# Designed miniproteins, single chains: the designs that were tried, part 51

Each design is a single chain, and the fold is of that chain. pLDDT is the mean over its residues in the fold that is shown.

## One batch from the design tools (miniprotein)

Design m1767
Fold by ESMFold2-Fast:
Parts: structure tokens; sequence; C-alpha cells
Structure m1767 (fold): chain A 63 residues (1-63)
């Protein structure tokens, strides 16, 4: 079984932007990975980079 990215979200918290990636592991457990940046653009870039890293390590995107 492969880890699966089930959700991506980006939200503003005060003066920063927080992105989260929800990953469902092969054992059924869920993990939330957080990134933070001063701009929405930087937060989105960090989210995409982390998602690509997870995919390169064998995770799959939810259809």
Amino acid sequence: MKARITALSLRREGETYVGTITVENPDGSKEEIRVEAPTAEEANEKLLAKAQELLAKGAVLKK
C-alpha cells in the first residue's frame, strides 16, 4: 500500500499563511504536515514542494 495525499489547504493566520497537507498512511493513520510563510505565494510554493517530495517518496494523490 502507498501513502496518499488526501487534502491540501492554505489559510491565513494573522500576518502569515499556513498550508497543510493531510497524508493517509498505508496503516490507515492520518498525518498533517504544516508549512508557514509570510505570503500566500511562498506558502503555496512550500506546499507544492512538500507534496512533490511526498510523491517522489511513493505517496499518491487522491483522485
Scores: mean pLDDT 76

Design m1768
Fold by ESMFold2-Fast:
Structure m1768 (fold): chain A 92 residues (1-92)
Amino acid sequence: SMERQESEPVILEVKDGEEVKVTSGGKGTILYDLQLKLKNLETGEEELLGSANNVYSLSIIKKLKEGRYEFSSSADIPKGSPPPSISAEILK
């Protein structure tokens, strides 16, 4: 059986025009209906950065405007498995 689980969120401060690499993974567990989300913490606006199905991981690179952002992922995974991981890093 599957359950929907969400990652612990990651918050980054971004300078104008910086590229951010966002990666979500299951640490060897296959992820179904994986969604990577971005929330602008100043406006409250949410955006779907990317999605994938039947994957071990997904990485997306996006150029962002200056702001404070929250990154999270959600996926269907086997019940009792740990939640998906998320990382977000500024590319220099």
Scores: mean pLDDT 85

Design m1769
Fold by ESMFold2-Fast:
Structure m1769 (fold): chain A 75 residues (1-75)
Amino acid sequence: MDEIIKLLNEAKNLRQEALKTGAPEEVLKKIDEAIGYARQAFIDFLNGNTRQAFSDLEKAKKKLEEAKKILEEWK
């Protein structure tokens, strides 16, 4: 649960930074994908699907790392 909240806060901050710097839409798209997976992980935890929740959380982390790499490569 705390990992999901941390990831969502990190994604929100990165999204705001990307918008302020005029980063490519690809960066925002990857951040939105990460947020989507994090939301799905939260729903999975609420439904007791712990394995699926961890799988979706790992996907969210991967998408956020991809967004960070694109943003770094762009600037």
Scores: mean pLDDT 83

Design m1770
Fold by ESMFold2-Fast:
Structure m1770 (fold): chain A 104 residues (1-104)
Amino acid sequence: SPVLELLEKIRELVKKVLDDPNATLEQIRKAAAEIIRLVDEAVRQVAADPSLTPEQKAELFRLLVEISDLATRILYEDVSLEEAKQMLKRILELIDKALEVVRS
């Protein structure tokens, strides 16, 4: 599933940054920019996926919007390193929920 592959890519990207004890705010912002790009592609793939129900699509769109909003805040707001890490942890929780929706 292209949707599953994109969600797993976002998950791997977020986890890689969170697992690095030396991750800088600059690296987190670079990851946030890539997350936005991957979310935009995931939205297109969700819309086009005939295997997903309208209910699954609606839930995935809501989760992807929340992920995009958090990543945008990391990029454009004056956030501390610790705040940015907390926001990435929230993105990881939202991605895990999106993966469960695709598998349901």
Scores: mean pLDDT 91

Design m1771
Fold by ESMFold2-Fast:
Structure m1771 (fold): chain A 85 residues (1-85)
Amino acid sequence: ELEEARARAEELARRAAEAAAAGDVERAEALQEELGELVKKYPELKGPTLITALTTLAELYEARGDLELAAAARAAAERAAALTA
C-alpha cells in the first residue's frame, strides 16, 4: 500500500508540474490537492516529489501574477524540504 501510494504521489507530482507548465492552474491545483491528501495519509511521502510540485506551482502563480499565492507555495516547498532533510 505504501509503495503504491509513493508511485501515485510521484505520478501526481509529475502531472501537477506538467499542468502548471501548460498554464492549467485549475488542473495543477486539483492534482496538488490530491497529492496533499496522500501526504497527509502517508507522511513518508514528504520529499522531493512534493517539493518539486510546490515549486512548479509557485512558478505558475508568478506567471499568472498571483504573487501572494506564489509566495505561499514557495514557503510550503521550503517547509517540506526542511521536514525531509
Scores: mean pLDDT 70

Design m1772
Fold by ESMFold2-Fast:
Structure m1772 (fold): chain A 67 residues (1-67)
Amino acid sequence: AMSLADQVARARALLDSGKEFKGKPLTREFIASLSEEEQKKLAEFVAKEAKVSLSIAQAVVRAYAAS
């Protein structure tokens, strides 16, 4: 199993990758513009794509949105 640090690093790498989410590239500005419900959907996307736990994906997305 991946360590907590490895899961956080993978989630951050995905959010910094410029991959598209709902037709827009992932940027800090875009992530910060998301509603709480949209942040939950992004966290689900990150968990699936980065193969990390949903709780880790949620924590990392919240940190990015708060930046």
Scores: mean pLDDT 81

Design m1773
Fold by ESMFold2-Fast:
Structure m1773 (fold): chain A 83 residues (1-83)
Amino acid sequence: MDKYAELVAQAIMENNTGSEEELEAYREALERIGLGDLAEEFVEALRKRDLEKIKEIVKRMIERRGKDAILEFGALVSELLSK
């Protein structure tokens, strides 16, 4: 679990510049997969570049919705940012 969550968190951090457009895309993606309650913590952690907090939130996403939710989240973020 920890290694997978760390890889996901690292990928998010590496592919995110911290722009408001990107942060809103992450917020909307979390809401669409039923994890909107995590959106504010996630966006704050991204603004602060807090890798450990992002990793913690990713682990919680997997615990609540399974690994498939991470794939759905990534696909939604990609779609929202392709506009």
Scores: mean pLDDT 80

Design m1774
Fold by ESMFold2-Fast:
Structure m1774 (fold): chain A 67 residues (1-67)
Amino acid sequence: MKKQKQLETIKKQVKEFFERLYKEGASLEDLERAKQFYLDSAKDNPEIKKAIEEAFDEVIEKYRKEL
């Protein structure tokens, strides 16, 4: 159990990955492709898919003002 901590860890790791891609000059399209890759890798785990989607949204929200 302790699914919340596990999901928070996944979300943090995915956010750090998207932030690195953005800092390295990745386009929004590149970030969306990376998101899709993570979603596909999550397979049949809706909680993990939600964590990935939330992580992506938070990174886009953070950098949207700079776009």
Scores: mean pLDDT 75

Design m1775
Fold by ESMFold2-Fast:
Structure m1775 (fold): chain A 70 residues (1-70)
Amino acid sequence: SKEELADLARAFALVASTIEDGEKRDKVLAEARRYFEEAGLSGDELSRAVTGPEPSEEAMKKAEEFAKSL
C-alpha cells in the first residue's frame, strides 16, 4: 500500500543517515527514493510523508538488513 511504501522509504532514509560509508549510504538512499516513487508521493504528500511519524520497527528491520547486506 501507499502507507507501507512511505513507511519503508522513511526507514531506509533514516538508516542511510546513520551510515558513514558514502557508497553504502548512497545505495540505501537509492532504495528510499525508489519506495517514495513507488508510493506515488509528490508535492505536499511527499513533504508530509518525509516528515511523518517514526518508521515502524518492521520497516526499520528491513532497512537495517538491507544495509548489512552491503
Scores: mean pLDDT 75

Design m1776
Fold by ESMFold2-Fast:
Structure m1776 (fold): chain A 85 residues (1-85)
Amino acid sequence: MMSSLTDPANQIISDIEQLIADLKAGKISIAEAEKRFAQLKAQAQQLIDLIQTRTPDSPEKQRIIDALTQALADAEKTIEEKKKE
């Protein structure tokens, strides 16, 4: 059960990392980044809810939730920094 939820988590994290890279490189606008971030945040929150309801407490569960939460925080920070430029 944990391994099947790890793959979607890794995909969302990868998509968030790509969003940050594209925004930092100027490949996408701030408006486009905000739209993509809103979608990824919704997907990440839905996945965190599934992990919390479907998996027992474990170090793996905590690591996945922490990784998703950190990726979202990094993206939000990058978008806010770009808005101030």
Scores: mean pLDDT 81

Design m1777
Fold by ESMFold2-Fast:
Order: structure tokens, then C-alpha cells, then sequence
Structure m1777 (fold): chain A 69 residues (1-69)
């Protein structure tokens, strides 16, 4: 259900936070922290909110991948 999707997004964001911290990527770390805060404050997000959140997380994942090369 929606809670399972939210839990998965939290796991993704927490992994990205650890990666950004390990690489010293302060701007990306701040963006991840804002997303974690958003997810925690929205326990029942709408479909459009879930889509926007997934897009932002994917962008952060790609940004970290580029910086880790």
C-alpha cells in the first residue's frame, strides 16, 4: 500500500544521506535532509506528491552517481 511506498522512499533517502555525507556533498546532503523531513511530515501523500518525491529522489541519486565518478 501507500505506507509500503513511503517506507521504501524513506530507505532510499536515508541511503542517499549516508552517501552524500561520505562524499562530503553538503548541498546534496541538505536536499536529502529536506526530502526526509517532507516524507516524515506527509504520512499519507497523494499520488501527485508521490510522483514529485520519486522524481526528486531519482535526481538526487543521479547527482550523487555523477559526483562519485
Amino acid sequence: GTQDIVDRLLERAERLLREAEALGLEDIKERVLRLLDYIRRNPNPTASQLTALAIELTGLELDIEEKAK
Scores: mean pLDDT 82

Design m1778
Fold by ESMFold2-Fast:
Order: sequence, then structure tokens, then C-alpha cells
Structure m1778 (fold): chain A 78 residues (1-78)
Amino acid sequence: SQDDIVDEIVEELERLRRELLAQGASEDEAVAALLARYRELMAKHESELSPLDLTKLGVRAIGIVSETRLAIRARERA
């Protein structure tokens, strides 16, 4: 279903986020990797995503990137 596709893409981004944080990636490296993966997943699923799905996915992806940036900044200040 459409919700399953959005959730699958988000789960892949969350997996990458966890890997980047575990590897000690810098903020710039982590953001670049997440955005590259987001673009790749969007291209792969372009025909399967409605405009509403694209909006939902965009909001969720921005959230993941923002949370990743905040987590790295907190780590670097500790």
C-alpha cells in the first residue's frame, strides 16, 4: 500500500541514520549521506508515490535530518 511504501522508505532512512551515528560521522557527512539516500529512494519509487505521499515523506525525511544534526551537535559539545 502507499502507507507501506512511505514507511519502508522512512525505515531505510532511520537505519542509515543509526549507522551514521554509530560510525561517528560528522554533521556534514551525515546530512549529505541522508539526502543522497533520500534522493535515490525517491527516484526508485517515483511511479509509486502520490503527491500526498511525497509531502508526507518530505516532512518525515526533514525530521530525520534535523534530529540527526541535533544528535551530532550534542555529541560534539559533550
Scores: mean pLDDT 84

Design m1779
Fold by ESMFold2-Fast:
Structure m1779 (fold): chain A 83 residues (1-83)
Amino acid sequence: MLEEAIAEATERLRDHPVVAQAVVDAARALAEAGMPEEEVARWTLGMTDLALELLKAGVPEEEVAEIIRKAAKQWAEAARRAR
């Protein structure tokens, strides 16, 4: 399920490789932090939707990638604390 979510995110963000890589890295980090696979998959698709809306609104690709990385870091820290 997570691999399918990553594949969908990568395809939808194919024209925005920096953002696509940020989403993939974020999904991997959340899975490694102990977040359940189905929750990581839902988070990945939700962040892909948000990223596409921000890009459509004219937010630079590097800023969108930074937003994703920051969100992933916060969620990974929360997941590790919830052990």
Scores: mean pLDDT 84

Design m1780
Fold by ESMFold2-Fast:
Structure m1780 (fold): chain A 66 residues (1-66)
Amino acid sequence: SMEEQMQKLLEESRRRLEEALKEDERRIRETSDDPEKKIASLREIYEGTLESFELMNQWLLQKEKQ
């Protein structure tokens, strides 16, 4: 189904974001004078991105139901 395809795309995107986040966190800890604050901000962006994917998934569910 379209929902199933979207779920797989979401999982793939999430894995890529998780890998990028880990690399960025590592770099920030090595180079920043305030790593914890910068990492916290980065995680907020990561969570916002996941929320955007959830909104898109909800839109697809509504479209299939109607």
Scores: mean pLDDT 75

Design m1781
Fold by ESMFold2-Fast:
Structure m1781 (fold): chain A 81 residues (1-81)
Amino acid sequence: MKKELKERLKELKEKYGLGDSTIETLEKLIETDPEKAKEVIEKIEEIMELAKNAKNEKDVDEIQEKVAELIDFIDEVEEEL
């Protein structure tokens, strides 16, 4: 599981240019709480797939809403770390 999550995270960095600080935080989360890390990575993958297929302003609004939800989730997780 942890190895698979790290590979998925590396793929996100390479495909979508996630910042080094975000990668470092998520790698730390994989070590401390791999179940939460999996949930976060899945949410990021979903957002990135939506962004790749975005064609109009409504799609952008949906992406922004999901990003806000993800930020709130990460903030809660970081508070527990």
Scores: mean pLDDT 74

Design m1782
Fold by ESMFold2-Fast:
Structure m1782 (fold): chain A 78 residues (1-78)
Amino acid sequence: KEEYLKNIAKGLKKLAEKETDPEVRKVLNQAASDLEKATPETIKELAEKYRKLAEQETNPRVKSILESLAKALEELAK
């Protein structure tokens, strides 16, 4: 599972490089960093973190990205 998480992190970094919105870029880079450090044991807590961040987010695009990340991590934690 670690290798899979690192591959997702790499994809997020590539998206961040092409992103022009600094808030979206920051979120993508933070998610990539979190996923590079994630383990099967911590992924559920990471999913909860991103779900909570999405609930508090006011930027619709950032909120959508956080919700998508939380959903993906929730599926991986099953």
Scores: mean pLDDT 80

Design m1783
Fold by ESMFold2-Fast:
Structure m1783 (fold): chain A 92 residues (1-92)
Amino acid sequence: MIEEAREYLEKGEFEKAVELAEQVLKQDPNNPEARAILAVAYAELGELEKAERIFDELVKQMNETKDFDEQVELALYAMQVALALAIARRKA
C-alpha cells in the first residue's frame, strides 16, 4: 500500500497518491511516510492549506519524539514536504 502510494507520487499521479496515502493513514494515523506522501501530493495539486496542515502535524510529531532515529526520519519527511510546498507556492 505505502509503496504503491510512493510509486504514484513518483509518476505524477497525485490523486491516486492521495487516495492510497489516506488508506494507509486510516490504519496507521501517525505513519510519517504516508503523511509526507499525502502532503506532497496535496501541494502538487494546489491544495496548499491541506499540505500545510499535514506539515504542521509532522513537525509536531518530530518535536514530541524522544527517539533520535525517529526524529531524524520525521525531519527528513518534514523537509520533503517543505520543499514541495515552497515549489508549489512559487508556481501559484
Scores: mean pLDDT 84

Design m1784
Fold by ESMFold2-Fast:
Structure m1784 (fold): chain A 109 residues (1-109)
Amino acid sequence: SEIEKILQEIKDLLSELSNRLSKIALELAKQGGPRESVQLAILAGATAGLGVIALYLFENDVERAIAFLERLIGLYEEYIADPRLSPEAKKLLAETVENLRRLLEQLKA
């Protein structure tokens, strides 16, 4: 089904994002400090958001999935604008936003 296809795309994107973010998080954790801790919190929040979308779609709550996805895109754009976030993390989130916009279009039909 269309929903099953979208769920698989979200799972694949979550796996890719988690793998790439874990590498950045490991380097930040080695450095320590308040700024690095803030970056880790932002990246953890970004990753968790994808899980919430998958949960809503699993519950067949497409309207809540769409609403949350639109809000998540806005949140990622705020993260990208945050001067505390590294250029590597900003690039990863920007690439993720483009993928989320494609998923949003598929959900809206």
Scores: mean pLDDT 75

Design m1785
Fold by ESMFold2-Fast:
Structure m1785 (fold): chain A 88 residues (1-88)
Amino acid sequence: TGYTVEVEVRQLSPDEELLTGTATSEDGRRGRAEFLVRTRDGRPFARLVSEEGDPEEVRRAAGAILEHLLERHRDVFERVERRRRALG
């Protein structure tokens, strides 16, 4: 029942990763999204490099990539928010 979503990470350099998301529906419709992520001073900067396939499945693929990035970099986001509150 439902759909499948897979996220793959490819390390391109010490500071660059390619994140590829693929979503497949039960009907075999497929969507793919790719983001280039550059890390500078411990902060990720994501750029969309390609989208292919079914629009609904592309949205699912992109959403899965975003969740992966937010989870991996949770400490960075929490540190930034804590600093902002201390300076406010």
Scores: mean pLDDT 75

Design m1786
Fold by ESMFold2-Fast:
Structure m1786 (fold): chain A 100 residues (1-100)
Amino acid sequence: SEEERLERIRKNLLAAIDVLKAIIEQYFKGTPKAEKYLKELDSLKKDIEEGKITPLQAAERIKNIIDELMKEFPEDSELYRDLKILKAQIDRDIAELKAL
């Protein structure tokens, strides 16, 4: 059902936020950049949980954060590859949401 697809995507988006928070805490801990991204991700998580943002808007914001983080790592790094895979997953969620 549409409701089951939306709930699956919502859970995927929340999981992506947790992955991004873990990466930021590991690689940018104690920097102003970490504070900025963690606040953005915490706000986004709350907005998703409280229904204040659409899944499509949430997915597009997550994609933007992934794009910004990918600029911080070498293209031949494992972390860049992992972020690229996560971005591809979010792109599929966006495509599914646009087809609903």
Scores: mean pLDDT 88

Design m1787
Fold by ESMFold2-Fast:
Structure m1787 (fold): chain A 61 residues (1-61)
Amino acid sequence: SLDDKVDAMMAVLRDPSASLDEWAAVVQEMIELRKTASPGDRKKLDGKMTEMATVIGERLA
């Protein structure tokens, strides 16, 4: 499901061994999912992208 895909992506971002290249790949995959998403799924992905940005920001601080 979309939720399972997002959860897997968030797990990569929260993994302390993950590289910046792996983070870039996750962000790119999220952007691609958004392009083909329904309006309802797009709204959900926008919320999750905001959460992802927060996690990335905390990691880089």
Scores: mean pLDDT 78

Design m1788
Fold by ESMFold2-Fast:
Structure m1788 (fold): chain A 103 residues (1-103)
Amino acid sequence: MLTLEELEELLAFARKVEDTILKSINDSAENVIKKLEQLREEAKSLSPEARKIAEYLLDTILGEVKSKLGSSKEEIQNTLLNQALIVRSFVLELERKIAELKA
């Protein structure tokens, strides 16, 4: 469905999402939401099909983090770690698909 070029764009973006979440583990939920909304704006620079997937990924993560507004620091940290694991799984899947297309 995605071209190799679109997959490589999406992989680079997904890695940036994972890195942003991991660097924000000790941040407030409000600061994490702000960073994720900035990434959503950056997603507009992606090709149309990669953008749709990136926006869906970010909207899902934003929904989970927003659902924890007012929760304990530990609950927010656990939510961020779980979201980072999900993004990492997506990164690994994209890496596999790109490797298969190049082979």
Scores: mean pLDDT 87

Design m1789
Fold by ESMFold2-Fast:
Structure m1789 (fold): chain A 74 residues (1-74)
Amino acid sequence: SDEEHNKRIQEMIEAVKKAAEEGKISEETAERMIKVLEMRAMGGTQSEIARTLGISVETVSRLYREAAELAGLI
């Protein structure tokens, strides 16, 4: 559901923030991950996010996957 999807994204955002605070990722990487996650929470597709942020679809996919890994979801 959209509510479960949004909850999962919020868990990923919190994991990203914690990872940056612990020095596991750079603050720049964390900021990019959070932007991707916020747009996914709004129902954005990978292609729409890539276009909006001026990055590749592959980069969007990688950032989302890495954020999910930080949250222990994959």
Scores: mean pLDDT 87

Design m1790
Fold by ESMFold2-Fast:
Structure m1790 (fold): chain A 73 residues (1-73)
Amino acid sequence: DAADLAYTAEVRARYAELLEEVRKNARETARKKLDKSKRKEAEKLEKEFAKSPVKKEILEEEEKEVKEEEKEK
């Protein structure tokens, strides 16, 4: 039956699409996982830098000096 053959072909094509999508998603997930790890490291460093009491004092002092110099000029 021509209709049956057409249906089978359509089902096979859809299944192939799903398999391709699964492979694509797996690849994308692996890449995203690696990217996420890198971003996590950057975020950790940024957070630690911001929380550092030494850096906080330096930033506060620098900000005050810049404001005073701008005010005097």
Scores: mean pLDDT 65

Design m1791
Fold by ESMFold2-Fast:
Structure m1791 (fold): chain A 120 residues (1-120)
Amino acid sequence: MEIPEEVKKLIDEILASPTPNWDLVNKLIELIDKLSEEEQLAVVDYLIDRLFDPDPRRAANAAFLLHKIGLHLAEKNPELAEKVLQRVEDALATAPPERQGLLQSVVDTLKEELERLKKK
C-alpha cells in the first residue's frame, strides 16, 4: 500500500533535520493514527528502508522516528506492533554490520515495550 504524500513529505522533513523536531514528530503521529493498518505498516517499511541511508545522520533519525512510532503503535495496537517488530527483525537479519546497531536498538525497545504491556 502507498503512503499518503502528506505523511511521506513530513517523514522526509524530519529525517533531513539535524535534530528531530518534536512538533513535526507529534504531527506525524497524529496523521498515522488516521491511517489504515496497511498504511501504518507501509510507513514502517518506508522508515526501515531509510535505516540503510548512506548518510548515518539520516539513518539515525529514521531509527529515532521508527522507535517513537513503534512505541505509539505498541500502546494502541499491540498486534500491529508485533508485526512491526517482525519487519525490523527481518531487516536486521540482512543488515550490514554498520547498521546492525540501529536496527537492534529498535528491536530491543519494541520487545521491552511489548513484554511490559503483557504484564498489564
Scores: mean pLDDT 82

Design m1792
Fold by ESMFold2-Fast:
Structure m1792 (fold): chain A 90 residues (1-90)
Amino acid sequence: SKEEAIRELEELLERAKEMGDSLTVKVIELALELVKMTDDEAVIKEAVEIARESMRLVEEDPESKEVILRLIGRTLRLIGLILDVELKKK
């Protein structure tokens, strides 16, 4: 559900803040914004999956160049999804 997705993302956001990783915080904030903007279950699911994967990557190797680049990619994907939701509003 949307409410369950919001709860999970808020929990992930607090964990990311505790870790001090600004890129992961931004990814989860964008995922949370996206979920709040849409009732599309597929988009909600993708936003949560992006946030979960971002946390996994940072928890495994927070300082690697590969992880940083993957987090940038996740940020861009979420921005694209937000734009897609806005473009569908007429």
Scores: mean pLDDT 81

Design m1793
Fold by ESMFold2-Fast:
Structure m1793 (fold): chain A 65 residues (1-65)
Amino acid sequence: LGLVPPIRISGEFATQVGRQADLNGDGTFDRAESERFGGLLIKADKDSDGVLDEDEFNLLVELLK
């Protein structure tokens, strides 16, 4: 379970990011989708402090484009 520190994202951005990570569009994350999403969050969190600032969130959005 959660060895990845929780990263705080605003509700509006969390909805957008979650939708992009859900490759099946069925509202359910399979294991591969969950790991991919977690990996992107870790890559975007440059400070490794568990908080995404605006610059880090913009990087995450670019990775999802």
Scores: mean pLDDT 55

Design m1794
Fold by ESMFold2-Fast:
Structure m1794 (fold): chain A 75 residues (1-75)
Amino acid sequence: MEPTVVQQLAALQIETIGIIFDYEKLGMDKREAIEQLEEIRQRLQELKQVASPEEQRVIDEVIERIQKRMEEIEK
């Protein structure tokens, strides 16, 4: 049985939290953090292709939050 869009979204959000934690608390390199967040953002865009309109809206909000966080890291 394939994981649901909600389950996949939850897993990607957990990965995002882990990347942010590693960057802020464990000294992960800025470039590495940006590259990993961009890969998560691309995986979220792919997930949107199989998501319902309601799920797509939630995924878009998550993508926007990741993009804003990446901009903060670049400063």
Scores: mean pLDDT 84

Design m1795
Fold by ESMFold2-Fast:
Structure m1795 (fold): chain A 102 residues (1-102)
Amino acid sequence: DRERAIALAREAVRLAKEAIELAKKGEVEEAIKKLEEALALAREALRLAPDDPEVRALALETAELVVEAAKLVLKKAKDLDTISKAIAIALRAIGLIIELEL
């Protein structure tokens, strides 16, 4: 399970970085979709290996990148639905940061 957990956590980081690039281009809806996928993969990685320090570090990096991407989405979003989704995903990512820092 550890190898699969690390692979999922690395993919989560990759998706969060892609979401930042999409948000910078103004593709906010696609960015939100990638952020949702990134958090889901980070959570699955933690489920498979909750105490693995590499998985925890990658999940924390994913959550921090999700917060940064959500800030970019909020600067470019034009509709209330997208703004609401960006706020919701940022709060979920902050919750994960708090969970991992405890």
Scores: mean pLDDT 90

Design m1796
Fold by ESMFold2-Fast:
Formats: C-alpha cells, sequence, structure tokens
Structure m1796 (fold): chain A 68 residues (1-68)
C-alpha cells in the first residue's frame, strides 16, 4: 500500500541518517582524517538527506491523493 511504502521510506531515512551520522562522528574522531574528507562526508550526507526527503514528500502526496 502507499502507506506501507511511506512508512518504509521514513524508517529508511531514519536508519540512513543514523549510519551517516555515526560515520561522520568516527571520521571527526580520527586524527588522520583531513578536513576535506570531513567536508565531503557532510556534503554526501546533506545530498542523501535531501534526496530521501524528496522521495518521502512524493510518497506523502500519493498517500494524500489516495485518501481523497
Amino acid sequence: SPEAELQAALDRRLAVHGEMQDRLDRLRADPSASQGEIDRAVAEMDRTMVRLTGEIDDLQKRVDKAKS
């Protein structure tokens, strides 16, 4: 169902955010990591979160239309 797809996308965004945050925290704790590596990881996380949020917004619109 569209509702199940929306819930799965919400769960995925939460899991991906947690994984990316953990990776970023480990990178920041690594004394051998460069600022450029940290900046790239932040940019990748930002791009991924924007994409996942867009997918959720599209799914929400489909759910809303199905309920109308």
Scores: mean pLDDT 86

Design m1797
Fold by ESMFold2-Fast:
Structure m1797 (fold): chain A 100 residues (1-100)
Amino acid sequence: MSARERAREILDRLLSLPVAEPFRELPDPESEFYKKNPFPMSLAIIREKLDAGEIRSLEELRNLIGLMVINVELLYPPDSELYKAARELLERFEKLLAEA
């Protein structure tokens, strides 16, 4: 299986998880989160980059997922639901990578 095919399967599985809900699309451009984030990232943007051939390895996919999670961790406190969801999303992603 090619690295691109594996990346797409992992991303599709990740997108199907309930914990992925707040990360599927970018928040409203008028939101404080979007305004304070110079490099906004969502699973939809990552999928667009994958389909455009901009993600050529599982490491590149991991880096973009990591960027999305770090953006949440920098803007939200550790006891917030969004911070907890971002950590769970990353753990689920790492498990999918290990199974690949």
Scores: mean pLDDT 77

Design m1798
Fold by ESMFold2-Fast:
Structure m1798 (fold): chain A 89 residues (1-89)
Amino acid sequence: FEPTPEKRERAARLAEIARAAGDLADKASLDAIVERLLAEGLLSEEQARRLLAMDTFARYAALNGLAMGLSWEEIEKRIAEAKEKLAAE
């Protein structure tokens, strides 16, 4: 499977925007990144709503997962596991 130029460019753009979350720790800045991804058509409305409903930590983790090309199922699983590990320690 060879990605089309458009798909490759879209993936690169999503990763670029999501990487900006690595420098941000506040909810308002993370909200701005989600809105930008939605405005550029890189997220569906459902995905954007899920991200906006997350706390700052979960949203940061989800945006980094998107930058790595992970599926939403894998992102949700990793967030749940990370929260459980933090609660156990």
Scores: mean pLDDT 66

Design m1799
Fold by ESMFold2-Fast:
Structure m1799 (fold): chain A 90 residues (1-90)
Amino acid sequence: SREKELLENREAIEEELKNETNPDTKLQAQLVLEGIERVEKGEVSIEEAEAEVEEKLLEYIEKKLKEEGSMSEEKKKLIEEKRKEIEERK
C-alpha cells in the first residue's frame, strides 16, 4: 500500500521539483525522488530509503548551517538526536 503510494507519487514529486524555486526544498524533493527510484528498482525498502534521505538531508543542513555561521548548540543537539533516531530505525 505505502510502497505503491510512493511510486504513484513519483510524477507529482518530479513536477514539484520542476516548479520549486527554493534550493533547500528542491534538494529535499530530489533526494526523495532518488529514494523512490531505488525502492522501485528493489534496491532498498521504503524504510531504508526514508532513513537514507533523512540522513543526507541532515548532512546537508549541518554543512549549510556551519558554512553560514548559523550553527547553534541547540541546532547541533537536534541534528545529533535526529541522527540517532535514524540509526535506531535501520
Scores: mean pLDDT 74

Design m1800
Fold by ESMFold2-Fast:
Structure m1800 (fold): chain A 66 residues (1-66)
Amino acid sequence: MQEEIDRDIELAIAEIEIAVTMLSKNPTEEDVKRLEEALQRMRDAGAPDDLIAEYEKILKEAKEKV
């Protein structure tokens, strides 16, 4: 069970990193939605609050630019 949760978190982090890279160059609504969905998946998987907060900050900044 823990291994499955860790896998989901790792996948979500990878998706977030790709979305963040794209957003840093030219933010789009689709990239913001992708990041938001990946962040929600991390929350559902039980990722640590500190990790979630870091990506929430990135998402908030991205939303301000779109």
Scores: mean pLDDT 73

Design m1801
Fold by ESMFold2-Fast:
Parts: structure tokens; C-alpha cells; sequence
Structure m1801 (fold): chain A 53 residues (1-53)
């Protein structure tokens, strides 16, 4: 369902954001940027699907 798809994307965004923060703490700025870009793409997909509710 649409709500289940949104839940999965929200969890994926949270996971990517957590991984990005951990990468930054270890000094891996490149990995932080890459993971944050992916998290932002997922966030955009979430907003598009939420607009359909």
C-alpha cells in the first residue's frame, strides 16, 4: 500500500542519515556527502508520495 511504501522510505532515510553521521564522526567527509545525497533523494520521494494521501 501507499502508506507501507512511505514507511519503508522513512526507515531507509533514517538509516542512511545515521550511517552518514557515523561516517562524519570517523572523519569520512566523502562518505558523509554521498550518504546524505542518497538520504535527500529518498526524502524527496517520501514527500511526493505523502502528497498523494
Amino acid sequence: SLKEQIRELVMEEAELTAQAMLAKLRGDEKKFEELMERANEIAAQEKALLAQL
Scores: mean pLDDT 88

